Designed miniproteins, single chains. Designs and how they scored, part 96

Each design is a single chain, and the fold is of that chain. pLDDT is the mean over its residues in the fold that is shown.

## One batch from the design tools (miniprotein)

Design m3552
Fold by ESMFold2-Fast:
Structure m3552 (fold): chain A 66 residues (1-66)
Amino acid sequence: MSEEELDKEVLTALGEIYLALGDYDRDVLNDPKGAAESYRKAAELFRQAGDTELADEAIRKANEAA
């Protein structure tokens, strides 16, 4: 794999981690502000990775959590 592909994979993995943290903040901690912040970070990471569909989902979840 090229270094560019590796960077995208790392960004996607980090985005997935922040998406899961957002779900945890929302569903377990009942922290809508924390959830929204985690989802926004996930969306930025997914955009950097080129995962536009996942980025759009993360932004939707952030807006719903706030």
Scores: mean pLDDT 80

Design m3553
Fold by ESMFold2-Fast:
Structure m3553 (fold): chain A 80 residues (1-80)
Amino acid sequence: ADAVLAQLEADLLAIPGVSPETARRIVEAVRGMVDALRAGDWDAAQAYGDELSRLIAEHPQAGPAVDRALTALVAELQAA
């Protein structure tokens, strides 16, 4: 997870118009959602997912990087 989140931050910072603060907020939302899913906390996972969806709606250029990170994180969760 940490390696995937570090790659997500790097990918987001490479996108024109994505600030370091926006990249940090997106990474924190993805991290929170994954941590909640690992804990079986569906309410927390839903809340982080909603925040992530809001951030992507505000910054649609970040969508592909987030989709790649989520795909990799889902694969890690399924392999465990």
Scores: mean pLDDT 82

Design m3554
Fold by ESMFold2-Fast:
Structure m3554 (fold): chain A 90 residues (1-90)
Amino acid sequence: DKEKEELERLVEELIEALREKDWERARELLLKISSEYPDKLPDDPETRENIATAVVLLEKLGIPKNMFLEPEVARRLSEALKELYPNLKS
């Protein structure tokens, strides 16, 4: 699936930008993911928690809190944030 493969590529690029502390690039990639792959509000608590963790990253990058993320993207961002920037939540 071309759409799924592009989303995967964008998420990998975002994680690399976060590793390099390239906040400008990370912001641009998040905005692109949000605009092309909007999150559908899920009912499961695990996905909601992952979205909440991703929102902390959005706040640190100065991105609007009303941004939508795919559940899979939120999960991967939550994992990357947890491993690469534990202090980013504080």
Scores: mean pLDDT 59

Design m3555
Fold by ESMFold2-Fast:
Structure m3555 (fold): chain A 75 residues (1-75)
Amino acid sequence: MADEQLRRLAAEMAKLAGPGADKKMTDAEIAARIAEALRRAGDPRAGVFEELAKNNASHDEIANTLNAVVNELRA
């Protein structure tokens, strides 16, 4: 279930960041939502996304971190 939730969040992030995306969420809000989902799943990487949200990390930084997490879940 947690892996499916993370994949759905990755898809939603891609929609939010794409050319036709919903621009109502900031990059910090996207990072915070990912952190909350990881925290509920008991994933220690939740803290990484919480720090990205607090530090107003760039979209590219958040996307690269999310891709790394998704790749680890595939292994």
Scores: mean pLDDT 66

Design m3556
Fold by ESMFold2-Fast:
Structure m3556 (fold): chain A 95 residues (1-95)
Amino acid sequence: SLEEKVKKEAIEGLKAAYENFLKAMESKDPREAAIYYTAAMLQLVGMETLADIYGLKELSELIRKTLVEARTAYKNKDEEKLRSIFEKALEEIKK
């Protein structure tokens, strides 16, 4: 179904966003960190927009919550919290 395809894309996008947040945290170069952070944020915003366009409100709200929480965890350099946030989001989508 279309919903299953959008959910699959969201799962892949969440994994990519998480990887980019980790790369941003590990980067010694502030410019490189900014590139990875921007990529992660754009991935989350794009997925939220896609879910909204297809009327998948629960998915859109989940991605928005994940974005807000991940941004805060990144600002605090809390890698453990960042992992927990993305793990919970992935579990919720798969249900």
Scores: mean pLDDT 88

Design m3557
Fold by ESMFold2-Fast:
Structure m3557 (fold): chain A 84 residues (1-84)
Amino acid sequence: MEAEELIKKGEELAKEGKYEEAAEAYKKAAEILEKELGEEHPKALEAKEKAGEMYRKAGKYEEALEYFLKVGIIRLKEGVEKVL
């Protein structure tokens, strides 16, 4: 799947210290996974978290925060809806 190849590319770029390029690869993987599996799917959320972490390492704190907040809100909502 194209998303799996983008995740692998992001991992390789992150190992090379190319954090902004790694974030872009994870962002593209997340977009593909959202379209194929749904925005709230665990694989899509994981790819978004990796993108946010890479943006943070690249010093792109505003972009990192947006990804972390989106993932955190979805996971919090799922947890609250399951317990309430």
Scores: mean pLDDT 79

Design m3558
Fold by ESMFold2-Fast:
Structure m3558 (fold): chain A 74 residues (1-74)
Amino acid sequence: MDWLRQLSQTTPIQAIITSGDPRDINSSRQFAQQHPQIRVHIAGNSIGSIRISTQNIRSQGLNVIILGSDRLIS
């Protein structure tokens, strides 16, 4: 996941919002192991569900990253 690695170098990340896909969850969990301050939030499998989860986390003042099934299973 080159883009995720690059993003983590330029943007402080406080949470990861991932789809309900097990591959996305596992990749997010592995990334969080290297960044223990990062929380992983599981959204639904639709872009709309991920968007809603992102808005909820952002309303708490947290910097977030979104991981969909693209990039993580391709």
Scores: mean pLDDT 59

Design m3559
Fold by ESMFold2-Fast:
Structure m3559 (fold): chain A 86 residues (1-86)
Amino acid sequence: MTLVLTLRNLSEEQKAEYLRYAEELRARGYDVRVEVDGDTLTITIGGLTVEQMIGEILRAIGLELDGYQVKITIDGDTVTIEITFP
């Protein structure tokens, strides 16, 4: 499964944190692509298991409950999670 994680309205510190997360995933053998556009970061992660994907979806739902704007789209084997930071 492929996860497309789009993070909007990030601070510089939050961007640095997610860039470190992407590098950690690459070091663990995942197929990771990163795109930076101003305060928006898009991380594409290939090779996720169904269990790992469920974990990411549950984490995103938790953020929505905490006041973040979250949109989840499922298209075949690809899950897109869009998170707008407050």
Scores: mean pLDDT 80

Design m3560
Fold by ESMFold2-Fast:
Structure m3560 (fold): chain A 92 residues (1-92)
Amino acid sequence: SLTRSIAAVLQLIGMELDGATISVEVKGDEATIVITGADAEQIAQAKAIAELLRSDGAEVEVTVEGDTVTIKIRNLSPDLKSLLETYSKSLK
C-alpha cells in the first residue's frame, strides 16, 4: 500500500537521528536515497525496508559498499515523489 511505502521511507530517513547521514535525490520518477555511516543494524534495517517496498509493488535496488547503502526506487508514485522532493530540499 502507498501508506506502508511512505512509512517505510520515513523509517529510512529517520536513521539520521541514530548517527547516519541521509541524502535524497529525485530525478524524474526515480529516487536515490544514500545512507552513509550506517552500522550493521542500520544496513539490515535498510535491506528489510527495501524488501517491504518491493512487496508493496515498488521497483527497488539496494547496493551496499562498506558503511554506505544506496537505495534506488523506480516508477515513483506522485505522493512518494512529493515526500522525497520535500526532504531533498530540506538538506540544501
Scores: mean pLDDT 76

Design m3561
Fold by ESMFold2-Fast:
Parts: sequence; structure tokens; C-alpha cells
Structure m3561 (fold): chain A 68 residues (1-68)
Amino acid sequence: SSRREVLLEAKRLVEEGVRAGRSQEGVRRAAELLLEAGLVDPETAESIKGMSADQVLQLLDNRLRALD
């Protein structure tokens, strides 16, 4: 998948987690996806797992914008 596809999937995981009342699970799954896809290193993935859903969504939107 393209970098954009992975970032959009990570965003969907966070949004799904928020809607389900499991925002931290959504954030954790998104961080793991980003690490598996090679878009972040392990230290960055662990940092993301400590962020709020809003912070992670902003991070993902910033990375999506940077692809253009």
C-alpha cells in the first residue's frame, strides 16, 4: 500500500476507536500499523501510544499534508 493508504488506515483505526469508546486502543492499533509499515521507528511508535486520539489525528493529518 502507498504511504497515503497506510496513513488513512491509521486515521480510520483512531476514529473507529473513538466512536467505540476505546480511543486508546485505536491509538495503539494505529501506532502498530505505522511501525509495521515502516513509517515510524519503534521509539516514535511508543511515543504515539502515549498520545491522545486528537493528538494522533493531528499527527496523521500533518503527515498526509506532507505527502503533497
Scores: mean pLDDT 88

Design m3562
Fold by ESMFold2-Fast:
Order: structure tokens, then sequence, then C-alpha cells
Structure m3562 (fold): chain A 64 residues (1-64)
């Protein structure tokens, strides 16, 4: 992949984050896409999706 904007996390990693954060896999994927396309801060993503900043931070940490 020349630009891994989608698929930075495997399906297994998304499922692990889902169990860890209590968020659906679809919501985790939407947060990742929004972080790339809208360049929002972790706080703004948390407010937009109704999730804690800590959960957003965990998702970003896994995408590292």
Amino acid sequence: MTIPEDGKLSKEQVEELSKKTGLSPEKIEKILVASITRKLSQRELGELFGVSVGNVSLIFRAAK
C-alpha cells in the first residue's frame, strides 16, 4: 500500500480495541477515518463520537 490511510489496524486489532474500550468495531473505524480526513484532536473526536478521550487515545496508540 502506498498510502495506508485505511487499514492501519487489522480486523483483529479493531476487535481487541472494541473489547478494551466497549466501542463497536464500526465506531473505532469511523474514529480512525475522522482522524485522517478531518485532522481533529483526540478531544474533538471524543466529543464528536460521544467517547472518552482515553478511549480515543487507546485507538491512536494501537494505530502507531
Scores: mean pLDDT 72

Design m3563
Fold by ESMFold2-Fast:
Structure m3563 (fold): chain A 89 residues (1-89)
Amino acid sequence: KEEEEKFRKEMAEAVELARKGDLKTLEEKIKKDEIATKIYNELLELEEKTGSTNKALILLTSLVIAKLIKAGKFKEAEEIKENFLERLK
């Protein structure tokens, strides 16, 4: 479906940006998406408490979770968020 293809394309693009270290473009994508901005702020608060995460990973994870939520994949979004939190421990 169109939504699924768009999701795959956006995910591949985000992963490529993270690999290239293009954090500015990832931040710009997050700022244009209200859901992504909310998730990013939540993950930043959790990072402040642990002090142990890569900024690229926070940006990428925030965008992924937001895209999953927008696609109606709430269970997958929750699983990604839980996996991220476990990695912070």
Scores: mean pLDDT 73

Design m3564
Fold by ESMFold2-Fast:
Structure m3564 (fold): chain A 100 residues (1-100)
Amino acid sequence: ISQSTIDDVINSQTVVQARQQGQRLISDITNDRQRYSQQSSNDGFVYSMNGNGVGMAMQSPDRAPRGIQSMQNGGNRGNDSSRQDSSGVTRAVQHIVNLQ
C-alpha cells in the first residue's frame, strides 16, 4: 500500500518539469513579440481554419506549462480532445500523470 507515497513522488517530479516549462515560457514572454506578432502569422496556417486556435492562443500564455501544446490540440487536431476529459475528471487527471 504505497499508492499515497507514489502520488507524492509523482507530484514532486511534475512540479520540477512544470518549472522547466515555465522557464522556457518566461524567455518567450520576455520578448512578448511571439505572443503579439506571431499570433497573426500563425493564424494564417493549418489550425487557423477552425478559429479555435486563435482563441486558444490568447489563453495559452496564461497556462504556461501546457499553453504551447494547447494551441495544437485546442484547434480540433484530434477531432475533439475534450472527449478525453469526459471519461471522468479525477480519472482523466491520473491518466495524464501516468503518461508523463
Scores: mean pLDDT 46

Design m3565
Fold by ESMFold2-Fast:
Structure m3565 (fold): chain A 81 residues (1-81)
Amino acid sequence: MEAAERGAAAALAGGGVGGARAAAEAGRRAGAAGDAEGGLEAGRAAARAGIAGAKTGAGAAAAGVAGVGAGVEARLAAGVA
């Protein structure tokens, strides 16, 4: 329970804010772009990546969250570069 609780707290602190924004933006863009079919596929692929990341470990869950918000991570990398 403690490991899951600490994982959830870390995800909320780092992934919760960023992840929620990324997911909301990705979902909204898919709908707004009218690419609903592509958006659904991308969303499912991101969800699978998230599940695979979680299976690897609590730390790898961060990579799964990045999969959901690929755009956010790309922008972050561009900002660092």
Scores: mean pLDDT 48

Design m3566
Fold by ESMFold2-Fast:
Structure m3566 (fold): chain A 74 residues (1-74)
Amino acid sequence: SPVDTLINNFRSLLTKAQTYIDNGDLDSAQSYLNKADSTIQQLIQMNAPQSTLDELWGQYMDLVRRYSEAYQSK
């Protein structure tokens, strides 16, 4: 389904963002976090299940926190 495709894309974008955070490439990390945010907003508009949205949003926010910590440490 289109929803399942977007969920898979979202997870891939978070994985890339995490890799860039771990490597100190915060500009690339921010780019992939922005793409992930856009993808979750599309999932909200498509009325994806709330339990799924809660899971994905939690993963996104945890990664945003790690990004912010890495950025502030410079």
Scores: mean pLDDT 88

Design m3567
Fold by ESMFold2-Fast:
Structure m3567 (fold): chain A 81 residues (1-81)
Amino acid sequence: VPRELLARAIGHIIAAQGHLFEGELALEKGDYEKAIAAYRRAAEHAREAREAAAAGGDPALVKVAERLLKRAEEGLAKAEA
């Protein structure tokens, strides 16, 4: 597996986690526009992480990315409701 794919997957996982935290904090404060923007960014990074992890053949990282994507999508649904 190219180290570049692994590094890319991990970088996107870290970014997705950061944006999920930002989204949850914004949602807690009732800042729905900020929460929506943060969850959208988290979902984008989670998708990139999943693709990089899958291309790299790392099923554990794929599962991490899928969990982050699910959390981002659930957060987005709450913020949009």
Scores: mean pLDDT 86

Design m3568
Fold by ESMFold2-Fast:
Structure m3568 (fold): chain A 95 residues (1-95)
Amino acid sequence: GLKRLEELLERLEELERRLRELLEEARRKGDKELEKRAEELLLETEILIGLLRIVIGVAKLFPELPEEELEKLAEKFEEKLEELEKRLEELEKEL
């Protein structure tokens, strides 16, 4: 439910931090292809953070929302987060 969504938000914010560090390193090395791929992944991560913040906000405003629906949303956000984390790890190997 809500706690799981909040924990996923913290994980996404950590992923965003790592992506910003990767982007700065790619820029320092002049790797334009890695820079572009990092920027694209960062944009997707920022969009997912925005969507998750909206979901958390809605859950707080409407506490009557079914716990089952919040858990389904948490599962979908976690699946997408894991895909983004895997993509970051692949990019970090190219440093």
Scores: mean pLDDT 89

Design m3569
Fold by ESMFold2-Fast:
Structure m3569 (fold): chain A 68 residues (1-68)
Amino acid sequence: MSLQELLEEARARVEAGDLAGLVEVLKEVLARFPDFSPEQREEALIEIGRIFEKLAEQGQLAALQAAL
């Protein structure tokens, strides 16, 4: 699975309210993070930040932290 596919999956999990699935995708991104290019790392951090912002707007950050 490419970084783009992982980030697309993460967005789909947020939209579905699947926090457990989101945690698994985020763990996969972190596991692959050392193998990413600098550009891919920046893209991953930006998209993860957007996901966290959306979860904050939905009041889901505490639930995400409990799932981690």
Scores: mean pLDDT 79

Design m3570
Fold by ESMFold2-Fast:
Structure m3570 (fold): chain A 76 residues (1-76)
Amino acid sequence: MEEKAKELLAKLEASTDPVEQRRLALEIGKLGTKEAIDGLFKLARRYEASGTPEARDLAEILYLAAATGVLIQRSK
């Protein structure tokens, strides 16, 4: 599960397609692992700092995915 989080995070960072990035972010969040959650928050802060509207929208999706992951992790 942790290895899958790393693989999906790497694919998200390598992707330049916003649709692909959003889909990967939600899949990562659903894993509900510490690594998935931490990785999503780190990427969200990076995109938020870029200042473009598209990056800001992606950052919101990443924050939402991370929050969902936290809820899943807490239920275990």
Scores: mean pLDDT 78

Design m3571
Fold by ESMFold2-Fast:
Structure m3571 (fold): chain A 73 residues (1-73)
Amino acid sequence: SAAERATQRLAERLGLTPEQVEEIERRNRELEEELLKKLKEVEASDTSIEAVVRATAEALRRIGDFLDEVLAL
């Protein structure tokens, strides 16, 4: 999955322990599910370009917050 690939790249760059990798994988999976759910809800209610842009902006903010959280581990 995309989350697994992202976690693998982070582990390689940061020299993470297996325990840290497992925790990051768990958080990545939860974040991916949350973002996909939000995007599907937007698509169901409004398929306009404005709705897609708003959903994308929210996803990017959530990814930024997640990276800050991971870097604090």
Scores: mean pLDDT 68

Design m3572
Fold by ESMFold2-Fast:
Structure m3572 (fold): chain A 70 residues (1-70)
Amino acid sequence: SDSELLQELKDAALSGDKDKAISLTQKLIDKGVSDEDIFKVLAEIQEETENLDTYNEVATTFGKLKLEKE
């Protein structure tokens, strides 16, 4: 489900698993998960993470894929 993918994205990003976090971000966008739900998870990651490098890669991937889809 979308909620499971959003939770997996958060868990992957907080653990510093960049490859998994990027892959999950791509899957969420491909499935048409709302921008609001993805932004909410990104905000939670930014607040909770000590690994800003992983956060920045996820946020950049989201922005890039949104530009390609719109």
Scores: mean pLDDT 80

Design m3573
Fold by ESMFold2-Fast:
Structure m3573 (fold): chain A 90 residues (1-90)
Amino acid sequence: SLTRVIVTVTFKPSASREQVEELMAKLEAVARSDPATLKVEALIHNEHIGTLIVTYESLEAAQQLAEKLRAVAESDPNVESVQISIIELD
């Protein structure tokens, strides 16, 4: 079934706007490069919080891609925390 993944990245207070924009763009590019990805939306809510919303073709694809997105985000020294929610759609 169609699955939505919501990735919320909280950046350290020392992170610049440019560093926030660079990582969010990188995460969006990683999500868009995967053939199982149907839709990607990226939002920067404030200077230190970004959200990526990805729709995948299946729960299994969503779980695999969520782990890739987590790894990319957690490798960035400007990231404080990463929260990922996986929601299976009816």
Scores: mean pLDDT 85

Design m3574
Fold by ESMFold2-Fast:
Structure m3574 (fold): chain A 76 residues (1-76)
Amino acid sequence: GKKKAEEAAQEVIDKYEEKVKNVKSKDEAQQLAVKVANETYEKSLEKGASEEVAIEAANRAAQEVYQRALENLKKK
């Protein structure tokens, strides 16, 4: 359930870690967050999470990636 969705979120975040560091604009950060959300949602469902839990995990992963990308932009 929820733990499997959180695991899926972490796997997707880890996959995109280098891209997060190399984001050049807010638009790229948003596009990356959307990709992370979509992949987290699909992977969570594959691991047996409910749709509601998968949506929550996708939103959390997207927010984390987006905020991290914005912080990286701010430090440049």
Scores: mean pLDDT 83

Design m3575
Fold by ESMFold2-Fast:
Structure m3575 (fold): chain A 68 residues (1-68)
Amino acid sequence: MDYEKAFELALEFGKELTERELSDEEIKEKLKEILKAAGVEVPEDASLSELSEKFLEVIEKIFEKKQE
């Protein structure tokens, strides 16, 4: 599990969302990359809402672990 890489990917994803419009397919791919970097297994049939929920949970865990 690589929470630092997951956080970096999440920051890049956030920047891309503000700089340009992403397709649903691009959003799903970005979320899958972030989740995989965090060590979360993602099924092929995962909905965008499921990916978003898992993404938020990963981000919360990253912030909790980086508070030192």
Scores: mean pLDDT 75

Design m3576
Fold by ESMFold2-Fast:
Structure m3576 (fold): chain A 55 residues (1-55)
Amino acid sequence: SEKDELIENAVEIALDWVSKGVDPEKVLKEIKKRLEEKGLPEIAEEAVKRFKELL
């Protein structure tokens, strides 16, 4: 689904930033902020949840 694709893309971007040396806490805040600003708070919540499980 489009929702699952958005969550997957957000997690992939977050993992890419961490792999490049960005602080995971800063990545979480930035991803959440960007998705919420786009009007996607549910996607933000799920992406943050999945990303935390991978830390």
Scores: mean pLDDT 83

Design m3577
Fold by ESMFold2-Fast:
Structure m3577 (fold): chain A 58 residues (1-58)
Amino acid sequence: KEEKIREIAGKLYKEYPDLGLELLKRKVIKEANLPLSLLNDEEFLKKVEEIVKETEKE
C-alpha cells in the first residue's frame, strides 16, 4: 500500500539520514514485508526517491 510505504520510507530516512538510497530501499522492502523483486521495480524506486526528497524538505 502506497500510504504504508510512504510512512515507512519517511520514518527510515529520518532514523538513518546518512543511509544511501539503495540501503534505504532495501529497508523499506523489509519493513513493509514487500517482495524483494521490488528492488528491480523502477516505479517503486522512484516512489522511494520522491518520499526522501519530500521528507528532506521538512
Scores: mean pLDDT 74

Design m3578
Fold by ESMFold2-Fast:
Structure m3578 (fold): chain A 68 residues (1-68)
Amino acid sequence: GKLQEGLSAAAGLILKGDHEKALETLKKLAPALTEEQAKELLELLTQALQGNVEALSELEKLVRELEE
């Protein structure tokens, strides 16, 4: 879905160190998200990319709830 596309794009930007662009990109691709939801997803994504398995699990659950 569009949220998964937004998260994939944001992940690429986080890996390049562009956290501000990652947040803006996520908000553009998933405009239905509240600002707080977008920030929470970005924080979880950042932690998951750093190898936090618990953050990855929580991210997957939130994405599932927001898409369905």
Scores: mean pLDDT 82

Design m3579
Fold by ESMFold2-Fast:
Structure m3579 (fold): chain A 70 residues (1-70)
Amino acid sequence: SAAEEELRRSLEQALAAVEAGDVVAALSGIHEALELATGRLKELLERAYEALQRGDVETARRYLREALKL
């Protein structure tokens, strides 16, 4: 669906931003993905968002990579 494609794009953009050290872009991408995410995906994205807010880029990257495997 279009929503699933948009969700995947937001996740890919968030991960790319994290890898580039662009925390603001990463938070924006996760926020967009959270508008569509439910269940386990939502839990992983909330944890990634919390990690980025505290400056834990490595933890955020791990949660985003796990989210992309769903």
Scores: mean pLDDT 86

Design m3580
Fold by ESMFold2-Fast:
Structure m3580 (fold): chain A 55 residues (1-55)
Amino acid sequence: DDVEALREALRLIEEEIRRLREQLRTSGPDNEELRQRIRDLDRVAEEVRATLEAL
């Protein structure tokens, strides 16, 4: 089921974003690589949500 696959992908992306935000809190505010990765994943999550809403 494509919808189940997309929901699972969204769950994994959101879990990774949570993990990276925890790392950012631990590593300090200067970790631009983590901030950029979080922004990139937030964008992917938004695209997956939009796809699910369009179905």
Scores: mean pLDDT 81

Design m3581
Fold by ESMFold2-Fast:
Structure m3581 (fold): chain A 93 residues (1-93)
Amino acid sequence: RPLTPEERARLAERVRASLEDFIDFVKDEKNLDIIAKQFGITKEEVKELADLIRKLLAEGYSLPEIGKRIKDYVEEKKLSENVKKFADLLEKA
């Protein structure tokens, strides 16, 4: 069953807010370390992901486009499967 336009807009708003919260969360060095360990990547790679997401949000990309760009980045950098799963969730939103 496809989502209604209203259901899609509401889901997109929640996911976008979560991405903005993620960007703010990783500004703190302690939080950056936690996320790096959770994803199985380096702190530098988390910073690069946060900067990519920030740039794409600022440029007005849709959530599926952001998900695709993150997935391409993960494949290029050979990042962990957990980051790929996160990107897949964004593509489905």
Scores: mean pLDDT 74

Design m3582
Fold by ESMFold2-Fast:
Structure m3582 (fold): chain A 59 residues (1-59)
Amino acid sequence: KREELERKIKELRERYEELLKEAVEAAENGDSDRTRALVKEIQEIKEEIARLEKELEEL
């Protein structure tokens, strides 16, 4: 349980970093729809990491 949550958190942090780079590139290209979608996904990942951290605490 705990190990699985820790691995998922690590993967989400890596994905977060990747999405930030993609969002910058999309913004540079003037793709507002893609930029908006990426920003939303980034926010969801941040919230998911926070939730998983709390779940680890409850275990």
Scores: mean pLDDT 81

Design m3583
Fold by ESMFold2-Fast:
Structure m3583 (fold): chain A 80 residues (1-80)
Amino acid sequence: LSPAEREALIENLLRHMLALKDDPEMARAALLAAVRTLAARGVPRSEIAALLDRLIARASKEDPSVAAVAQSVRDQFLAE
């Protein structure tokens, strides 16, 4: 992913997560599916980790509960 592609994806994922903030299990499942899709398409794990770190930092400014969901996905994905 280029820096521009990464930023566009982060904003799209954040928008989706915020739309699902009242459904944390749906938000978690959607984000986990998205990162697994990126891995299946050959995006390196280190790049996905950096993307999730950026998403968590961005989400923390909008809604701490959304940031917590993103953190749980990061922890689960990196344990795989």
Scores: mean pLDDT 84

Design m3584
Fold by ESMFold2-Fast:
Structure m3584 (fold): chain A 77 residues (1-77)
Amino acid sequence: SLEELKKKFEELRKEILELLKKLKLSPEKYTGYLLRIIGLEFDFELAIKRGDLEAAQKVLKELEKLKEELEKLLKEQ
């Protein structure tokens, strides 16, 4: 459902922001990740407004990939 997709987005966004908080990134790298999150949030909102569930799921998959990237980066520190 649309509500379940929104809840998943909010949960993933929270997890990603907590990972960014734990990472001691340079200002440039931190800004890069924030811009990626903002872009994904924009794409998600557009998908939801259009009722495009497939596009919304695609954005959630990209957020999950971003979360995995940040988890790897944290382990490499």
Scores: mean pLDDT 85

Design m3585
Fold by ESMFold2-Fast:
Structure m3585 (fold): chain A 82 residues (1-82)
Amino acid sequence: SVEEEIEKLLEEVKERRKKALELPLEEAIKELEKLIEELEEKKKEIEEKSSKEEQVKIEIVVGAQITLLRAEKVILKKELAQ
């Protein structure tokens, strides 16, 4: 189901994010950029086969995760620039 695909995707993102944040700043930023790009593509794929109600759920859950990753990347880039 779409819900199971979202749950699996979020678990994969959680593990990849955890590993990325253990890396040196430059590598962590690069891995988060890759993760964001891949997550945005997967979000689009899931949305294309989803109902309107499921799309709202995807936006709330997956969209929020993308926003969090983007915010973390900004923080890391700011830290690297200091």
Scores: mean pLDDT 86

Design m3586
Fold by ESMFold2-Fast:
Structure m3586 (fold): chain A 77 residues (1-77)
Amino acid sequence: SKKEELREAFEKIVELLRQGKFSEAYDLLVEAAEKYGLPQETLAELARVIDEARKTGNYDEAIARLREIVERTLEEQ
């Protein structure tokens, strides 16, 4: 389903973040947002979480927050 594909895309973003591949993670996030019709505000929030992970090096906390935002977005739609 569309929701399952979006969740799968976000799991790939998480994997890229763990590898420190921030540019690839951002590109995939933008592609997923466009393909699945994510609100611009949600895209901005997710991009900020990725940027914070890059700045702080606290990937586990950022990844957990990213998953929460994604699941909330999917369940509220």
Scores: mean pLDDT 77

Design m3587
Fold by ESMFold2-Fast:
Parts: sequence; C-alpha cells; structure tokens
Structure m3587 (fold): chain A 71 residues (1-71)
Amino acid sequence: MDDIKQQLEEVKRNIDALRKNGDAAAERSAADFAARGVGPFDDLLADLKAKIKKQIEALEKEKKELEEQLK
C-alpha cells in the first residue's frame, strides 16, 4: 500500500509541475534550441508543447490506474 501511495504522490507532483511550469519550460527550451540553430522557434515550441501535453495525458492515465489500486 505505501509504495502505491508513494507512486501516486509522485505522479500527482509530476502532473502539477508540468501543468504549472510546462509552457514556460517549453518556451525556454525552444528558445535555447532555436539559438543553437536546431530549428525555428515557433516549430520547436509547438513540438515541445505537444510532447508536454502527451506526457500529462500519460501521467493522468497512470494516476487513474494507481487510484483504482488503492480502492
């Protein structure tokens, strides 16, 4: 029970961090990559935001599965 509760708390923290800081982190990473010549800022930003959205969706699914195990 404690290991599942710990995993659930970690998943919740990761979701909160990504929702609170994800867009700002994506913008900073896109600016750094653009400055390094990886690609256009707008394209990099869109790709990074899409990746963060998918990561949040995956974590939300994991959260739901862990919550079901705690019933």
Scores: mean pLDDT 81

Design m3588
Fold by ESMFold2-Fast:
Structure m3588 (fold): chain A 55 residues (1-55)
Amino acid sequence: MAEEVAERLRREFGMTDENLRNLATLPEDLAVALLVRDAGLSEAEARALIAYYRA
């Protein structure tokens, strides 16, 4: 799931893995809010993506 979401963001929004890793270094609530607002992810998808890049 999270890897598929990351691939979709890279293809559709031009985000790089480094951009997504940098988002994952922010406080979780801020990173989730940015992904929901700017990429249209659900809160659950955003949290899964952040957890994936923090691993």
Scores: mean pLDDT 78

